# Designed miniproteins, single chains, continued (4): the designs that were tried, part 29

Each design is a single chain, and the fold is of that chain. pLDDT is the mean over its residues in the fold that is shown.

## One batch from the design tools (miniprotein)

Design m12988
Fold by ESMFold2-Fast:
Structure m12988 (fold): chain A 84 residues (1-84)
Amino acid sequence: MDAAAAELEAAVGAELAAVEERAKETLASLDEERARELAERLLAVAAETQRRVAAALAAGDAEAAIAAAREGVARLEALIDEAE
C-alpha cells in the first residue's frame, strides 16, 4: 500500500488540490441554492472516486488508483465548468 499511495500522491496530488480549491471558489460565487445542488453532486462524485481509489490502493494497484483519481478529477472539473 505505501508504494501505491506514494505513486498516487506524486501523480495526482497537485491536480486534487487544484480541483478542491476551484470547487471552493465556485461554490462561494454561487447563490445558496445553486451552491447546495453543486455541492451535493461534487460530494457524490468524490465519494465514488474515493471508494474506487481506496479499493485499488488496498490491492496495491497504483496504476488503477491513479486512473480512478484522474477520472474523478475530470468529472469534478466538468461539474464545476457546468456551474460556471
Scores: mean pLDDT 82

Design m12989
Fold by ESMFold2-Fast:
Structure m12989 (fold): chain A 94 residues (1-94)
Amino acid sequence: SEGEELGRELGERILKAEEELKKAKELAKKVENPEKVIKIAEAKLKIVRAEGELRMMEALVKKKGVVTEVHRETRERSKEIIEKAEKEIKELEK
């Protein structure tokens, strides 16, 4: 049940980020820096997806009480994706 609730919450967050990317693509047609607007929305979607994978992995670890190498690798990869995307947003929002 907790897994179903988490999956629904994460799915809604992804859908919202995808909707923001769609809005960014429409807004891009009216702005001087269209590529910037799209890249920021794409980076935000990457963060939402990576945060989702991280939260799902943490839920599985909590349920099983054991951390596997796959869990550690997934956490590190997700963290790297988030950090890289956050840096990209910061550079673009100058």
Scores: mean pLDDT 83

Design m12990
Fold by ESMFold2-Fast:
Structure m12990 (fold): chain A 71 residues (1-71)
Amino acid sequence: MSPETQELLDEMDKLAKSVKNPKGKLEAEVALGIARIQAGVGELAGLTPEEQAEMVRKQLELAKKAVEEYS
């Protein structure tokens, strides 16, 4: 896994832990879970580090929206 992809996953984990609203937290945790699976499967499927980071970044965007909507 690329350092950039790992940093994005770490940002998502930190975001999920910071959420106080139960619904926002659940959505952030689900997005993080999907991002971790996509990063792992993407690496096994031979996706480039840039493609892996793009997939995780999309999940981070979804997590950020959930946190904002359920604040």
Scores: mean pLDDT 80

Design m12991
Fold by ESMFold2-Fast:
Structure m12991 (fold): chain A 75 residues (1-75)
Amino acid sequence: SAALRRLQQLMSELAQAVLKGDREKARRIMEELVKEAERTGETGRAWLESVISALSTVDPELAREAEEKLREAEA
């Protein structure tokens, strides 16, 4: 599915940005992930929440920023 491939691509780009310490790029990719999660509905949101949970063990500040963006999108 095109939506699934897009999510996988964004996930790979996010992982690479985090590994490189490029927080600005990581934030931009997270914004795109939030948009795609909204587009895919509940399944996409559950997926993103799991990703944010995993991210919190590596970069808790970035995970918090992602949670804030997701919460704002749900508001």
Scores: mean pLDDT 75

Design m12992
Fold by ESMFold2-Fast:
Structure m12992 (fold): chain A 70 residues (1-70)
Amino acid sequence: ALTVDQAVQIVIQGLRDNVSSPTLRQAGEYLVQNASQLTNEQRNELQNFVQDLPADRKEAGRLLLKELGI
């Protein structure tokens, strides 16, 4: 089964690599459904990662953070 930690890492790698896959989609949906299970550390990791993304990918990351309530 997918864990919150695994989903965070899959999403980070997908945003970094700018690729779409069934695994990335599943991980993103899992995080949205389990947003309340995210730790402060995981939320900070995602937020900092998105802020450091190149401009062409930063907007997609920001939309994900908004959907997660971050």
Scores: mean pLDDT 79

Design m12993
Fold by ESMFold2-Fast:
Parts: C-alpha cells; sequence; structure tokens
Structure m12993 (fold): chain A 117 residues (1-117)
C-alpha cells in the first residue's frame, strides 16, 4: 500500500472511532462528531486520485485536530477516559499527518488529558 493510502486508512479509522465515541458521550458534542464524519467523507471521495487524496488528508487531519480540541473545551468533563484516549490518539495521528508543530499537537493532547482529572 502507498504511504498516503495507509495514512488515510489510519486517520479514517481513528476519526471514525472518535466520532462514534462523541455521539455516545453527550448531545452537545454531536456537531463535532458530524464535522469528523464530513472529513471522513471528503477522504473517501479523494481516494480516486492520489494527489487529491494527499491534499484532502492533510486538510482533513488539520480540521480534525481543531474539532477534537473544541470537543475537549466544550465537553472535557463529560468525556469518559476511554473516549479521551481515542481522541488523544486521533490528535497525535492527525497532527503528525497535517504537519503541525510538535508543540501544537502537545497542547491539544494536554487539553484532552484534563478529562482524566
Amino acid sequence: MQEVQEDARQVANSLGRAARALHSSDPSLEPIAQALEADLSALQDAAKNVEELREQLKEASRRAVESLVEAARRGGSLLSPAVAEDMREAVRLAGRIAGLPDEEVRRAVDLLDAVRG
């Protein structure tokens, strides 16, 4: 499998788990789950062309980090430890693929770590 296609599969699986977890956590987080599902649809549509897939993967990954950080801000105290861990994995993977600075990814993960307290 090409590296981009493998990265897309890993991101899709991670975002899909996070979206399902958010749907079951709190109704106020449902718009964020829907945003992640929209990013998944964009990746599936882009899969027809490797160059288009590469661009959509980076953009969807960047938006996913923003959406997951927003979920932590809105519902951090309402998330279970398991949901928070799925979101942390999604942020680490998506941030890496989007080419975000390590410090920015770390700040997003730290916001999700607040859920454990």
Scores: mean pLDDT 73

Design m12994
Fold by ESMFold2-Fast:
Structure m12994 (fold): chain A 83 residues (1-83)
Amino acid sequence: SVVEAAEEIVRRIDELGLKTASVTEVRDMLDEMVKEGRISPEQARLLLGAMERIVKSRGQPVSYMGLLTKEEILEAGRIAEKE
């Protein structure tokens, strides 16, 4: 599920000793999960779209993809699951 994908990304961030991840880092993790057959390309797209919505909610332009907290990644999973 998309929520399980978000939880796995948070787990990988924890394994790296990080508290935040760039959207590029999360995208790379999602691409690897798609390659492993753990999630669909559609689920990865929905999760990335939810992260974009979180960034927009901060008043940032769509092209600005700053660092995401673990909580924001989990929230993106919850948003994407509803779509």
Scores: mean pLDDT 76

Design m12995
Fold by ESMFold2-Fast:
Structure m12995 (fold): chain A 80 residues (1-80)
Amino acid sequence: SMEELKEKAIYKIKTLIDTLKENPNMTLEQVKSALDELAEELEELGLYEVAEKIRKIKEEAKSVEEAIEKLEELLKELES
């Protein structure tokens, strides 16, 4: 169902946020690579709208901290 796919997207985004916070030495380039991989995984699940939002975060983020902040904002949007 769409609700089950939404919960899967939420779980994947939470997992990425936790991974980024646990690995503070990751470069912005490495973070953008991880965002690209997440977007591809979401596209394979047919979650194109969420994948587009992840790609937008990748393009707009100027730091690792900003990428995490934008992911947390997306997570709040999806959980509402």
Scores: mean pLDDT 87

Design m12996
Fold by ESMFold2-Fast:
Order: structure tokens, then sequence, then C-alpha cells
Structure m12996 (fold): chain A 112 residues (1-112)
């Protein structure tokens, strides 16, 4: 299962970071890249993983991952990538500055 493989790779990336094997910027970029792959394969699972990261990581890391993910999405759009409606909902949720509204939007998408 490609979706499960991406989720396992995100978990490995988290473990490597908390064992001081990866610098903060490289960690955030790798997680953002994996989240974008997950968004393309399964946006509901991407929303669930994003919600879990927001609830369990320090705010500084969450903001860095969100920034890198939005940069990847914007670049992909400029290169002709078209988001489907569910993928678009995830991207709009990630842009939400109110943390409680962000969590609520991601939870709603994760249940789709």
Amino acid sequence: DETLKIVEEITKTLVDYFNNKTPKEEFAEKVAELLFKLLKKNPSVAARVLLELIENLPEELVELIRKKLLEIVEKAKKEGFKLNPLQEKVVEAVKEEDLEKLKEKLKEIAEE
C-alpha cells in the first residue's frame, strides 16, 4: 500500500529528527515532501497525519512544515498540477491561522 508506505516514511523521518540525525530545516522539508505525496494519493489520510503532527509537535516545527508544504503546493500549481476539491480543502485548512479552526477543518476532511 503506497499510502501506508508514505505514512511509515513520515514516522521514520520523525524518529530520525528526535534522535538528532537530521537538521530542523531538512526535517521540515522532508516531512512536507512526504505530506504532498500523501495529499496526491489520499487527501483524507494527509489531513489525518497533518492533524496528528499539529497536536504532537512543537508549534515552531508545525509552522515550518506548513510553510514548506505550501511552498511545494504553490510550485506544483505553477508547473501545471491541478488540485481536486478534497486536496484544495486540505491546502485551505493548512492556510488557516487560527489553530483551533485549522484542527476542526482537518478533522472534517479526515472523516471524508
Scores: mean pLDDT 86

Design m12997
Fold by ESMFold2-Fast:
Structure m12997 (fold): chain A 85 residues (1-85)
Amino acid sequence: MTKEEVKEILDKLREYLKKLFPELENATREQISLAIHEAGAELVRRRGRVDPSLTPEQWFEEILEAIENDPELRERVIETAKAAQ
């Protein structure tokens, strides 16, 4: 995965999070990266493991779906992004 591909995914994640939480409108790419990393770590904890056949894009889609459907994970993502400011 190239640095450009990672940036595009993070920008897409940022737009998605901005749509759900206007308070994250000014969040940097780095803040979104940290928030997504925390969400991913929690998802791994809950599922016991990540399927190694998933592409990075598919993994990010699962993280987004988890954030959308889990209020506690959603709150942790917001707190992580805000704490990085």
Scores: mean pLDDT 69

Design m12998
Fold by ESMFold2-Fast:
Structure m12998 (fold): chain A 72 residues (1-72)
Amino acid sequence: EMSDEEMLRAGEAVLSGVLEKARKASIEEIQELLQELQEALKQARAEGLPDGVIAALERAIKELERILKEKE
């Protein structure tokens, strides 16, 4: 079994990696990543994942939107 703290840490590590890839990615690739994270957020809410996981996904979406605007 995985603790909520371990799950949150793993999720944050994955999101950090996605954001690093996004900084090097094209506008189109960032748009695809943004859509994937939005779907992941909907799924996380539907499954009742911990608030920390929901908040991390919301932060990642906002960061991707910022990166996308910078690459316009």
Scores: mean pLDDT 75

Design m12999
Fold by ESMFold2-Fast:
Structure m12999 (fold): chain A 79 residues (1-79)
Amino acid sequence: SSRAQQIAAQQQQLDAEYQALLATLGPTPENLKAIDEQMLKQSRQTILEQIDLLIERYSDQITPEQREQIEKLKKELKE
């Protein structure tokens, strides 16, 4: 689906960006730690964006029960 394609494209773009940063800064322990922290933020952000895209695409089909489940998932991801 288009939403999955958007997430995949964004992940690919971010991966390319981090590879470019490694090429520029060099693979030092300090740079690797900073990239590792950024990758964790990226993963969390990617999941949140995927949820938002699902809500946008299926907003008219989402029941109140499903909205509660989605909000619970978002809270768990923000922990």
Scores: mean pLDDT 68

Design m13000
Fold by ESMFold2-Fast:
Structure m13000 (fold): chain A 89 residues (1-89)
Amino acid sequence: MTPLDITVDMRVKVPGAKDGTKATVVGTLSRDGQVVAQGSSDVTVKDGVAEGSANLSADLPPGDYTLTGSVLVDGKEVASFSVPLYVAP
């Protein structure tokens, strides 16, 4: 088991969103289609930008994982990314 502390930091332009619109930043760590860790934070759109960090921590076995970050505004996904993450023995 390898202790992991991961921060997903997202800054997304959301043209046309009003200041004060709620957004959510979500970080998800998955293995073989199963979510093994997840974090989220609620943020507010300011000057057409949604910015925030999602923190997730887990004590995981070594192996191959996928880290996904997403930003949702009014329930709509406006940005996402996925990257491979290898946890060493």
Scores: mean pLDDT 82

Design m13001
Fold by ESMFold2-Fast:
Structure m13001 (fold): chain A 116 residues (1-116)
Amino acid sequence: SEEEERLKTALRIFIGILRRLLESPLAERLSPEVREKLEAFVKEMEEELSNDNLSPEQRAFGESLVETWERSNGDLVVFAEHGARLVAERLNLSPEETETLVEIVREIEEEILNSK
């Protein structure tokens, strides 16, 4: 369905953002524990996206990402920052860890946009 496709697209875009973060030297600003949680989250999401049906938990996360995408008015940096807060909440990160994650995704996505 169109709804399912929007959901999968938002998830794929966000997983791409997290992959860029994890491959960036800036990921060293995160604790090893936070990096391991993010790597596990990305791997689980990639595995679920390979199936025809998403788990209820991943579907709910994807619905939140779609809402965030629509509210961002096409601003990928805004989408990345809000997505980072959503994943931080899901992974039960501290406020300090959450702000570090948000700062890193902002820096990476802004650099990509400025490389046009």
Scores: mean pLDDT 83

Design m13002
Fold by ESMFold2-Fast:
Structure m13002 (fold): chain A 103 residues (1-103)
Amino acid sequence: MSRQQLVDDAVREKAGLIAEPKMQPIIDAKLSTLSPQIRHQLQVARDVAVSITQMSLNWIESQLSDEEVKEATERAEKLAAERMDELKAQTAEVMEQSAKLLS
C-alpha cells in the first residue's frame, strides 16, 4: 500500500466528518416523529458509524507526516464544500417530501 493511497483515504474520511454535523440536526428533526425505541436504535447506528470513521482517520493520520496531513486537510475541506452542496439538495428533497405527506 502506498502513502498516496493513505492520503487519499484521509481526504475522503475527513471530508465526510466535516460535512456530517451539518446534516445531523435535520436528521434528528426527522427522527423525532419516530418511536423512542426506533430513534434510539438509529442514533446508536449513527454514533457507531461516526466512531468507526474517526478511528480509521486517526490510524491513517498516525501513518502520515505533518505535511501530508496538512495537504489531506486542505483537500478534505474542498471536498467537504462539494459534499455540502449535495447535502443541501438532499435536505430540500426531504423537506419537500415531508410537506407533501402533511398536505
Scores: mean pLDDT 73

Design m13003
Fold by ESMFold2-Fast:
Structure m13003 (fold): chain A 90 residues (1-90)
Amino acid sequence: DIVPDDDEIKDEEAYKRAIEKFNEGVELYKQGKLDEAADKFVESAKDFEKAGNYRLAAYSYWAASFLYRLSMDFEKADEMEKKARELIKK
């Protein structure tokens, strides 16, 4: 049965994958691999969207946007910021 407190997490497996990818992104960031870290945060954000957790998805897209900007990948940075802004409106 669906309960109101589960509304933000529709798929527990997607949520777990999102956390794993987020942690991989953090480890890549610690290694100075900014673009690879940003790519992992994008993958994490997509899995948070599948899980229905739009706040963590938006946060992960903002983290990716910030790292892409540091890597001078402004096109990807702008795309990720747009995705984060759209999710916050939900």
Scores: mean pLDDT 81

Design m13004
Fold by ESMFold2-Fast:
Structure m13004 (fold): chain A 90 residues (1-90)
Amino acid sequence: SNEEAEKVVKEFADKLLSYLSEHELTEEEKKKLEEAGTLINEALNYFKDGDIEKAKELLKKAKEISKELPEEAQKIINEAIEKLEEIIEK
């Protein structure tokens, strides 16, 4: 549901902000983290509008960006993506 997807993205944003407050990242890592976060938020918007294919494409792009981030940040991003994909596939 839209409400479940919104909760996933909100929890993701909270975890990401906590991670950023506790860890020193390079400027490149910060930029990539912001790009991944933006893609996940845009994927939520497309899903809410019923554009499932666009939502999936944006989540795939976020996953590719996550590969170049520290392991903990990659886990936060991938957990959000997996939860959103599960909601979309229902």
Scores: mean pLDDT 85

Design m13005
Fold by ESMFold2-Fast:
Structure m13005 (fold): chain A 100 residues (1-100)
Amino acid sequence: SKAEEYLKKAIESAEKAARDAQAGNRPETIKHAREALENLRKAGEELEKQGKKDLVINKVIPAEFLVLVGLTAVSMGRYDDAVAAFQAVADRAKELLKEL
């Protein structure tokens, strides 16, 4: 489904953000984190169209919040915290993908 395609893109972007954060590459980390957030939002919109609003509230929105936590960590120079946050985004999106 289109929701699965957006979740797969969100996973890829979140994993790239984690790798870039591990390397201390701030501009690439921010770019990939924003791409992860955009694809999570698009996945949420497609799930809502399918009547799966509970998955959006309970799974997608918490993953979006973790992207924002990661971006905040990057803004504070806390790259280890950013890595952990973006890895958690990827892991949560993978678990949601298994439920679809």
Scores: mean pLDDT 91

Design m13006
Fold by ESMFold2-Fast:
Structure m13006 (fold): chain A 71 residues (1-71)
Amino acid sequence: MVSPSVAKQYIEAIDAYEEAKKRIPDEEEAEKLGIEEAVKKGVPESLARSAVDATRSASGKDLKKTLESAA
């Protein structure tokens, strides 16, 4: 199971990606910016990439809710 600290980092990466999508119309640039912002906040790059990929494949709200229950 995901540790509470890792779950919080996933949520931060998802939030960064969603904010990047609102600012940048290009999907690939939005993903890149979201990952970069998450890394600047202390999220490992591999974890940030996994969180962004999961968000693109599933509902971001449902993923956040599940991770918050683990944190």
Scores: mean pLDDT 70

Design m13007
Fold by ESMFold2-Fast:
Structure m13007 (fold): chain A 87 residues (1-87)
Amino acid sequence: MKEIEEALEEMRKLAQKIGEENPAAASAVASAENLLDEGKRNPAIAVTAIESAGLLVSSTLRKIGDEKLAKEAEEAARKAAERVRAV
């Protein structure tokens, strides 16, 4: 449980930072935060919540031309999902 909560919290902090630095992504970040909150309430969907949040943020970053940050967001989501699966 604690490792799942930590992975979700790390993803939430990353999403918040991306939204603060990229106002054009703010709507996608808010949606991603809602998905991560749902994963926190229901740990059974935590992997799906992390992967969906990562996809929303990364696809929006690609649309605004930030391919490097999009790949970093995808990699962070992959690592967080792997941490949850290892529990």
Scores: mean pLDDT 83

Design m13008
Fold by ESMFold2-Fast:
Structure m13008 (fold): chain A 87 residues (1-87)
Amino acid sequence: DESKKLSEEELEEKWLKYIEDNIEAAWEKLQELARNGEDEAAKELLEWIKAGVSPEEMVERLKKEQGLSESSAKAALAVFTEFAKLA
């Protein structure tokens, strides 16, 4: 309701900056997710990214729905945002 709707270009710029800030944590989390076989979580996050959900909103959703800490949610997002840009 209060979240600002971003244009496609603004959303891409925001995701790119988020990846740049979190690239080391993203790599660490990627290895963890690969060991756990969590493909379904990756698909769900990609759908949210394509729907235009902001990084901040995604962190909050992961904390509420999956019980992740803020640092873990941010690391998972950095991994999945990199995949979204490749898709």
Scores: mean pLDDT 60

Design m13009
Fold by ESMFold2-Fast:
Structure m13009 (fold): chain A 73 residues (1-73)
Amino acid sequence: SFEDRRIYAAYLLLKKGYKKWAERIYKEPDPQRAATALLLAHALGYISDKELFEITTTESVSEEVRKEVEKAL
């Protein structure tokens, strides 16, 4: 789902130390604005091509990943 893709994108950014970008994507309720923020993070080199593909093909995130993002943001 779009929500799971947002969570996974935020998770990857958070693990890399880009907390502000993780928050921007995670707290964006609009899917198009969230996608735009993700593409900007990718353009800045914060997300690799491989990671961008993994995010866009994500169907669901584990409860562990979801809880880690919720606790950190």
Scores: mean pLDDT 82

Design m13010
Fold by ESMFold2-Fast:
Structure m13010 (fold): chain A 71 residues (1-71)
Amino acid sequence: SAEERKKKIEEIYREIKELVEELKPYSNEGQQKMLESLLDFAELAKKQENISALERILETVKNLKKQIEKK
């Protein structure tokens, strides 16, 4: 239970971080600022062990990826 939660937190956080780093080179200045803010929120959510916040942040980054991929 506790170990599974910590593993899930680490996995979601790592996915967010990897996605942000992947998208930065293809992002305009505004998108880069959004990605940095999302990563900051993800670090806070990880520290708070807030899985639901991490999942919402991941979905937001995935939605931003869809917008960036259209260019």
Scores: mean pLDDT 85

Design m13011
Fold by ESMFold2-Fast:
Structure m13011 (fold): chain A 80 residues (1-80)
Amino acid sequence: SPEKRRLSIEAGSTEGLAQMELWMIKMMKEKGADEEEIKKSLERARRVLEEAERLAREAGDEATLKGVRESRRELEELEK
């Protein structure tokens, strides 16, 4: 449906934002940024991923859901 296509596009865009946030967090860790700043960025990335997952589930977008799961694993590694 047109509505499902719109949700899928929004889910993909939101997942893309999460990927960018995760990349920035990796750079912050490499550059020795403050632990508190890293924690706030991780919290932000988690919220973006939760929104991407919600949208992808509503759209039935399995490809985006797979991407969200992979990004979730990356976020968990960065929290260590």
Scores: mean pLDDT 88

Design m13012
Fold by ESMFold2-Fast:
Structure m13012 (fold): chain A 93 residues (1-93)
Amino acid sequence: MEHIKKAKEYLIKAIEEGYKVTSPGKGTSTPEASKHLNLAVFHLVQALHEIGVTDADTIRQRVLNFLNLQTKQEVEEFEKELLKEYEEHKKKQ
């Protein structure tokens, strides 16, 4: 739960500070945006582990999809989807 919220918050901060997608899974950023982008990815990977996603290929693909988000609305929709996956995983435990 906490990692999902932090991934959203840090990605929004990175976008506001100059992170811009140049091609799928690639972007340009300022030093401050890069710092927040790294924190966003860290929290996303932790959230994926918490919902049972541990294989490197799936994590890589999901991180690339996350890094392609460019608007606050896209990031908020991503958070809602990931929170739904978290709740569904928790019910299966």
Scores: mean pLDDT 80

Design m13013
Fold by ESMFold2-Fast:
Structure m13013 (fold): chain A 75 residues (1-75)
Amino acid sequence: MMIEATQLLAKAQLYIQQGNYDKALEEIKRAEEILKKEPNNATLYLQVGELYDKLGLKEKAAEYRKKAEEIVKEI
């Protein structure tokens, strides 16, 4: 059964709100595995970037936002 990356990111956001950052990172990592197979999904890159920003991981947030911008410009 396939889980959509957006569902994993929604779970990560809920874990962040609960202060469970380890669980949030697990869900983000699972979404990143799906992104490896769907590299043109700019919306998912933006969502991953926002979650990393909320975790205080500013460098990773900037990296994912840049990837999303590059995808939008290529289309």
Scores: mean pLDDT 78

Design m13014
Fold by ESMFold2-Fast:
Formats: structure tokens, sequence, C-alpha cells
Structure m13014 (fold): chain A 101 residues (1-101)
């Protein structure tokens, strides 16, 4: 499904953001990638890929936290965390609806 493709791309971006943060070279860029990953995961949740979106959202939030530890500005780190957490919540809700149906 199209949502699963978006969740896969979100996961790839989140993993790239985490690697960039761990390498310690550009926390702000890592935070921006994590924010984008969360946004894609949220779209995946709306398209019905709930569990995959939940997983990608958690990875995006973790990437945002690691970016903050590697020197990302507070607002960029906060945006990444909000984006990732929001996607994880939306994904969890979508997965729950599918399981309950």
Amino acid sequence: MEGEELARRARELAERARKMAREGEDGDRAARLATRAGSLASEAARLGAGEEAREAGHLAADAGLEATRSGASGPLGAAAAVSGIGAAVEGGLAAGKKAAA
C-alpha cells in the first residue's frame, strides 16, 4: 500500500538522521531530517500504515533527541520530537482501529 511506502521512507530518513547525529557533525541538519521523517510517518498513518508509521515516528523522535545531544538548537530538536511523537501517536491509533475492526 502507498502508506507502507511512506512509512519505509520515513524510517530510512529517521535512521539517516540518527547516524548523522551520532557522527556529531551537524545536529541541526539531523534534527531537520528527523522532523521530515516524522512528517512522512504521520502521512503514512493517515493512509492506513498504522504500525509501520508508529515505528517510524518513534525512530524520528529518537533521532531528534540524539540530534539535540549532538548540538542541534532547542527549537529544531523540539520540532523533531513533536513531529516524531505525533506520528507515533497517529500510527498507534490507526493500528488500534484496524485491530479493533
Scores: mean pLDDT 80

Design m13015
Fold by ESMFold2-Fast:
Structure m13015 (fold): chain A 76 residues (1-76)
Amino acid sequence: SKEEILKQMLAIMQQIQQAIQEANSLSPSAGQQARDIAQQALREAGRLIQQGNWEEGLAVLQQALAQIQAIVEQAK
């Protein structure tokens, strides 16, 4: 359902914010890279949601989280 997808998006956005904070604590440049990825993904996901493409919006956020987590691992 749309409600379940929205719930998953909110959870992923929370994880993205936590990962950004972790990246920033390891390296300011890693934090900035993570923030840039998050901003781009949020804009794209928002666009897709406005068009009714909820599953695609969720996938964009999931991909962004994975990219940010990779930045965190590389910064360790």
Scores: mean pLDDT 88

Design m13016
Fold by ESMFold2-Fast:
Structure m13016 (fold): chain A 89 residues (1-89)
Amino acid sequence: SHGLITLAESLISNLIGSLLAAGASREQVDRINEELVKALDLIKEGGKVEEVREYMEKATELAETVGPELGKLARSTGETLVNLQESIS
């Protein structure tokens, strides 16, 4: 569904914005965004929930290096994205 993909894109943009607001470097943001884009592409393609979860876990680990609160935000974002992927299966 186009609406669910738009919501996923919005959630990812919000996480990136939060990382930047917290003072994350461009290098940190680029590394995290690489994993987030892979998760989003899988959602767009109707890919496997487990692969979305894997990329979001990598993004969460990287976000936690910026701050523990950002790691928690990334984990919450990942759970929402996994739920969105399950709803379009």
Scores: mean pLDDT 84

Design m13017
Fold by ESMFold2-Fast:
Structure m13017 (fold): chain A 79 residues (1-79)
Amino acid sequence: MHVTAEILVEDPTKLSAASILAVGMDLEIGAKKITVDKSGKITIEVDVETEAQLEAFRERMKEIGEATGKEVKIKEEKD
């Protein structure tokens, strides 16, 4: 299953963006792609094999949302 998380950060150089990038590095084995665009949108793409891996990803995204005070949007592609 392919999962995409989108996070909008007002200042990409802010500590919250560094935290998001650090989470992306922790997911390096599972993360297919991490993109940071000039508008401050961070996109993290992962391929997961199990519901447990998906839940772990959701929990990490929740932690980022709590730390940054921003909403994280998660999109799951249908198999």
Scores: mean pLDDT 62

Design m13018
Fold by ESMFold2-Fast:
Structure m13018 (fold): chain A 98 residues (1-98)
Amino acid sequence: RVKEVIDRSIELFNDESLSPVDRLAFALGPLVAEKVPYSVVLEYLGKEPVEASPEEQEKLVVAAFLETKGVEVPESILAIEDRYEFLREAGRLLEEAE
């Protein structure tokens, strides 16, 4: 079940018919709805889980999705505290890289 939820999130992230911001936001949707721990998502994406707040782990999950497209999220963007602003800037990086 968890694998199916993560696979659905990856499908939404790779849906090029969506805007870059919507791809990131919609990819998080299934994870939040099914309460999948972000540490499990990070392990599935080949990352080591880290000791961090849920809000920080969410940013790391978004960064891990971007890394699958060869996009590295700079520290200045990871430091953004507002979730909406973070997703907007991460989406902009994805758009510029594609």
Scores: mean pLDDT 78

Design m13019
Fold by ESMFold2-Fast:
Parts: sequence; structure tokens; C-alpha cells
Structure m13019 (fold): chain A 92 residues (1-92)
Amino acid sequence: DALEYAQQAIQFGNEAARYGVRAMDYASQGDLVKAQQFLEQAQKFLEQGQTYVEKAIAAGASKQQIAEAEMAVGVGAVSYGVAQTILRRTQK
């Protein structure tokens, strides 16, 4: 249970990072519609990743499992934040 929740959090964190990078790529190409779509999907993956970190903690995940899950979600959050910043600058 705890391990499965930690693995889900890692997967969602990685997906958030991947979609964030794709949003940056589309924004840099001037495709603001696709950039926004990928950014919205990255946000949904971040919300899921955070939920599964909380579930892993509640289920008694080890300190290492929690750290790995938080790291993956953190990488996703950084990618999302950078993509959001690029998109905001492009829209001005």
C-alpha cells in the first residue's frame, strides 16, 4: 500500500515534469494554445502527485520512499513553474 502510493507519486511527478517541458517547447514556438493545454495537464499531474505523497505518508511509507516521492513531485513543480513563467512572458 505505502510503496504503491509512493510509486504513484513518483509517476505523477515525472508526468508533470514531462508535460511542463512540452509546455515550454510549445510556448517557445509561439503555440500558446498547446502550451496552455500541456501546462493545465502538468498542473493536474502535480495535484495527483501531491495527493499520493499524502497517501503514502498516511499509509506509513518509509522515510526513503517519502523522500523519493517528494523529489519527483518537486522536479515536476519546478518544470511547471518555469513553463508558467515562460508562457506569461510570451503573452505580454
Scores: mean pLDDT 87

Design m13020
Fold by ESMFold2-Fast:
Order: sequence, then structure tokens, then C-alpha cells
Structure m13020 (fold): chain A 65 residues (1-65)
Amino acid sequence: DLGYSKEELEKILSIAKKPWLKKIIQRLLEGKSLAEAVKEVDPSMSVSEAKTLIKKEKERLETPN
């Protein structure tokens, strides 16, 4: 549970450059849980790790370097 709206997820998907992030967000937009999305994209990644990486990548995408 990330608490993101569909609009926020679509925004992340449109600006995301990393394939794993795009795949996870696409599954979330399809109505899948974060745990299910992570299992399908990278079963070696924990939900906690994915949540941390998604937050960090979202911050990076919202803050231009």
C-alpha cells in the first residue's frame, strides 16, 4: 500500500526511465497490490525494498538534477 492515486501512478510511469519501475507501476495501475507487482517483476526483491526504491525514484523524478 503506497497510498498513491491512479493519476500519481500514471505521472510516475510517464517520467520513469528504469524498466523495473515502469513494470511495477503498470501492475499497480492494473489494480494489483505492490506485493503482487514485485513478485511478477522481480521475485528476489522484497516489498520493503521496492517501496523504498519507488519512493527514492519518485523523489528523484520530481526533483530535477
Scores: mean pLDDT 76

Design m13021
Fold by ESMFold2-Fast:
Structure m13021 (fold): chain A 68 residues (1-68)
Amino acid sequence: GRKAIVVTDGNEEATKRAIEGARKNAGAEEVEVIRAKNLEEAVALAAELKERHPDWLVGVASDLGVGG
């Protein structure tokens, strides 16, 4: 099965949603979580992982969206 990596800035709710999305929508059998210090680092790390491991499903989980 496909491996999914969720890179998170520490937001647990966003991370949980990303894990559920990987399992339900992408059919990921294995989901790993990597913590970054902030969204900028999370995006950079996710891009590096995607380039290095194109067979992996790589996503970012962040709380950016608060303050509508």
Scores: mean pLDDT 75

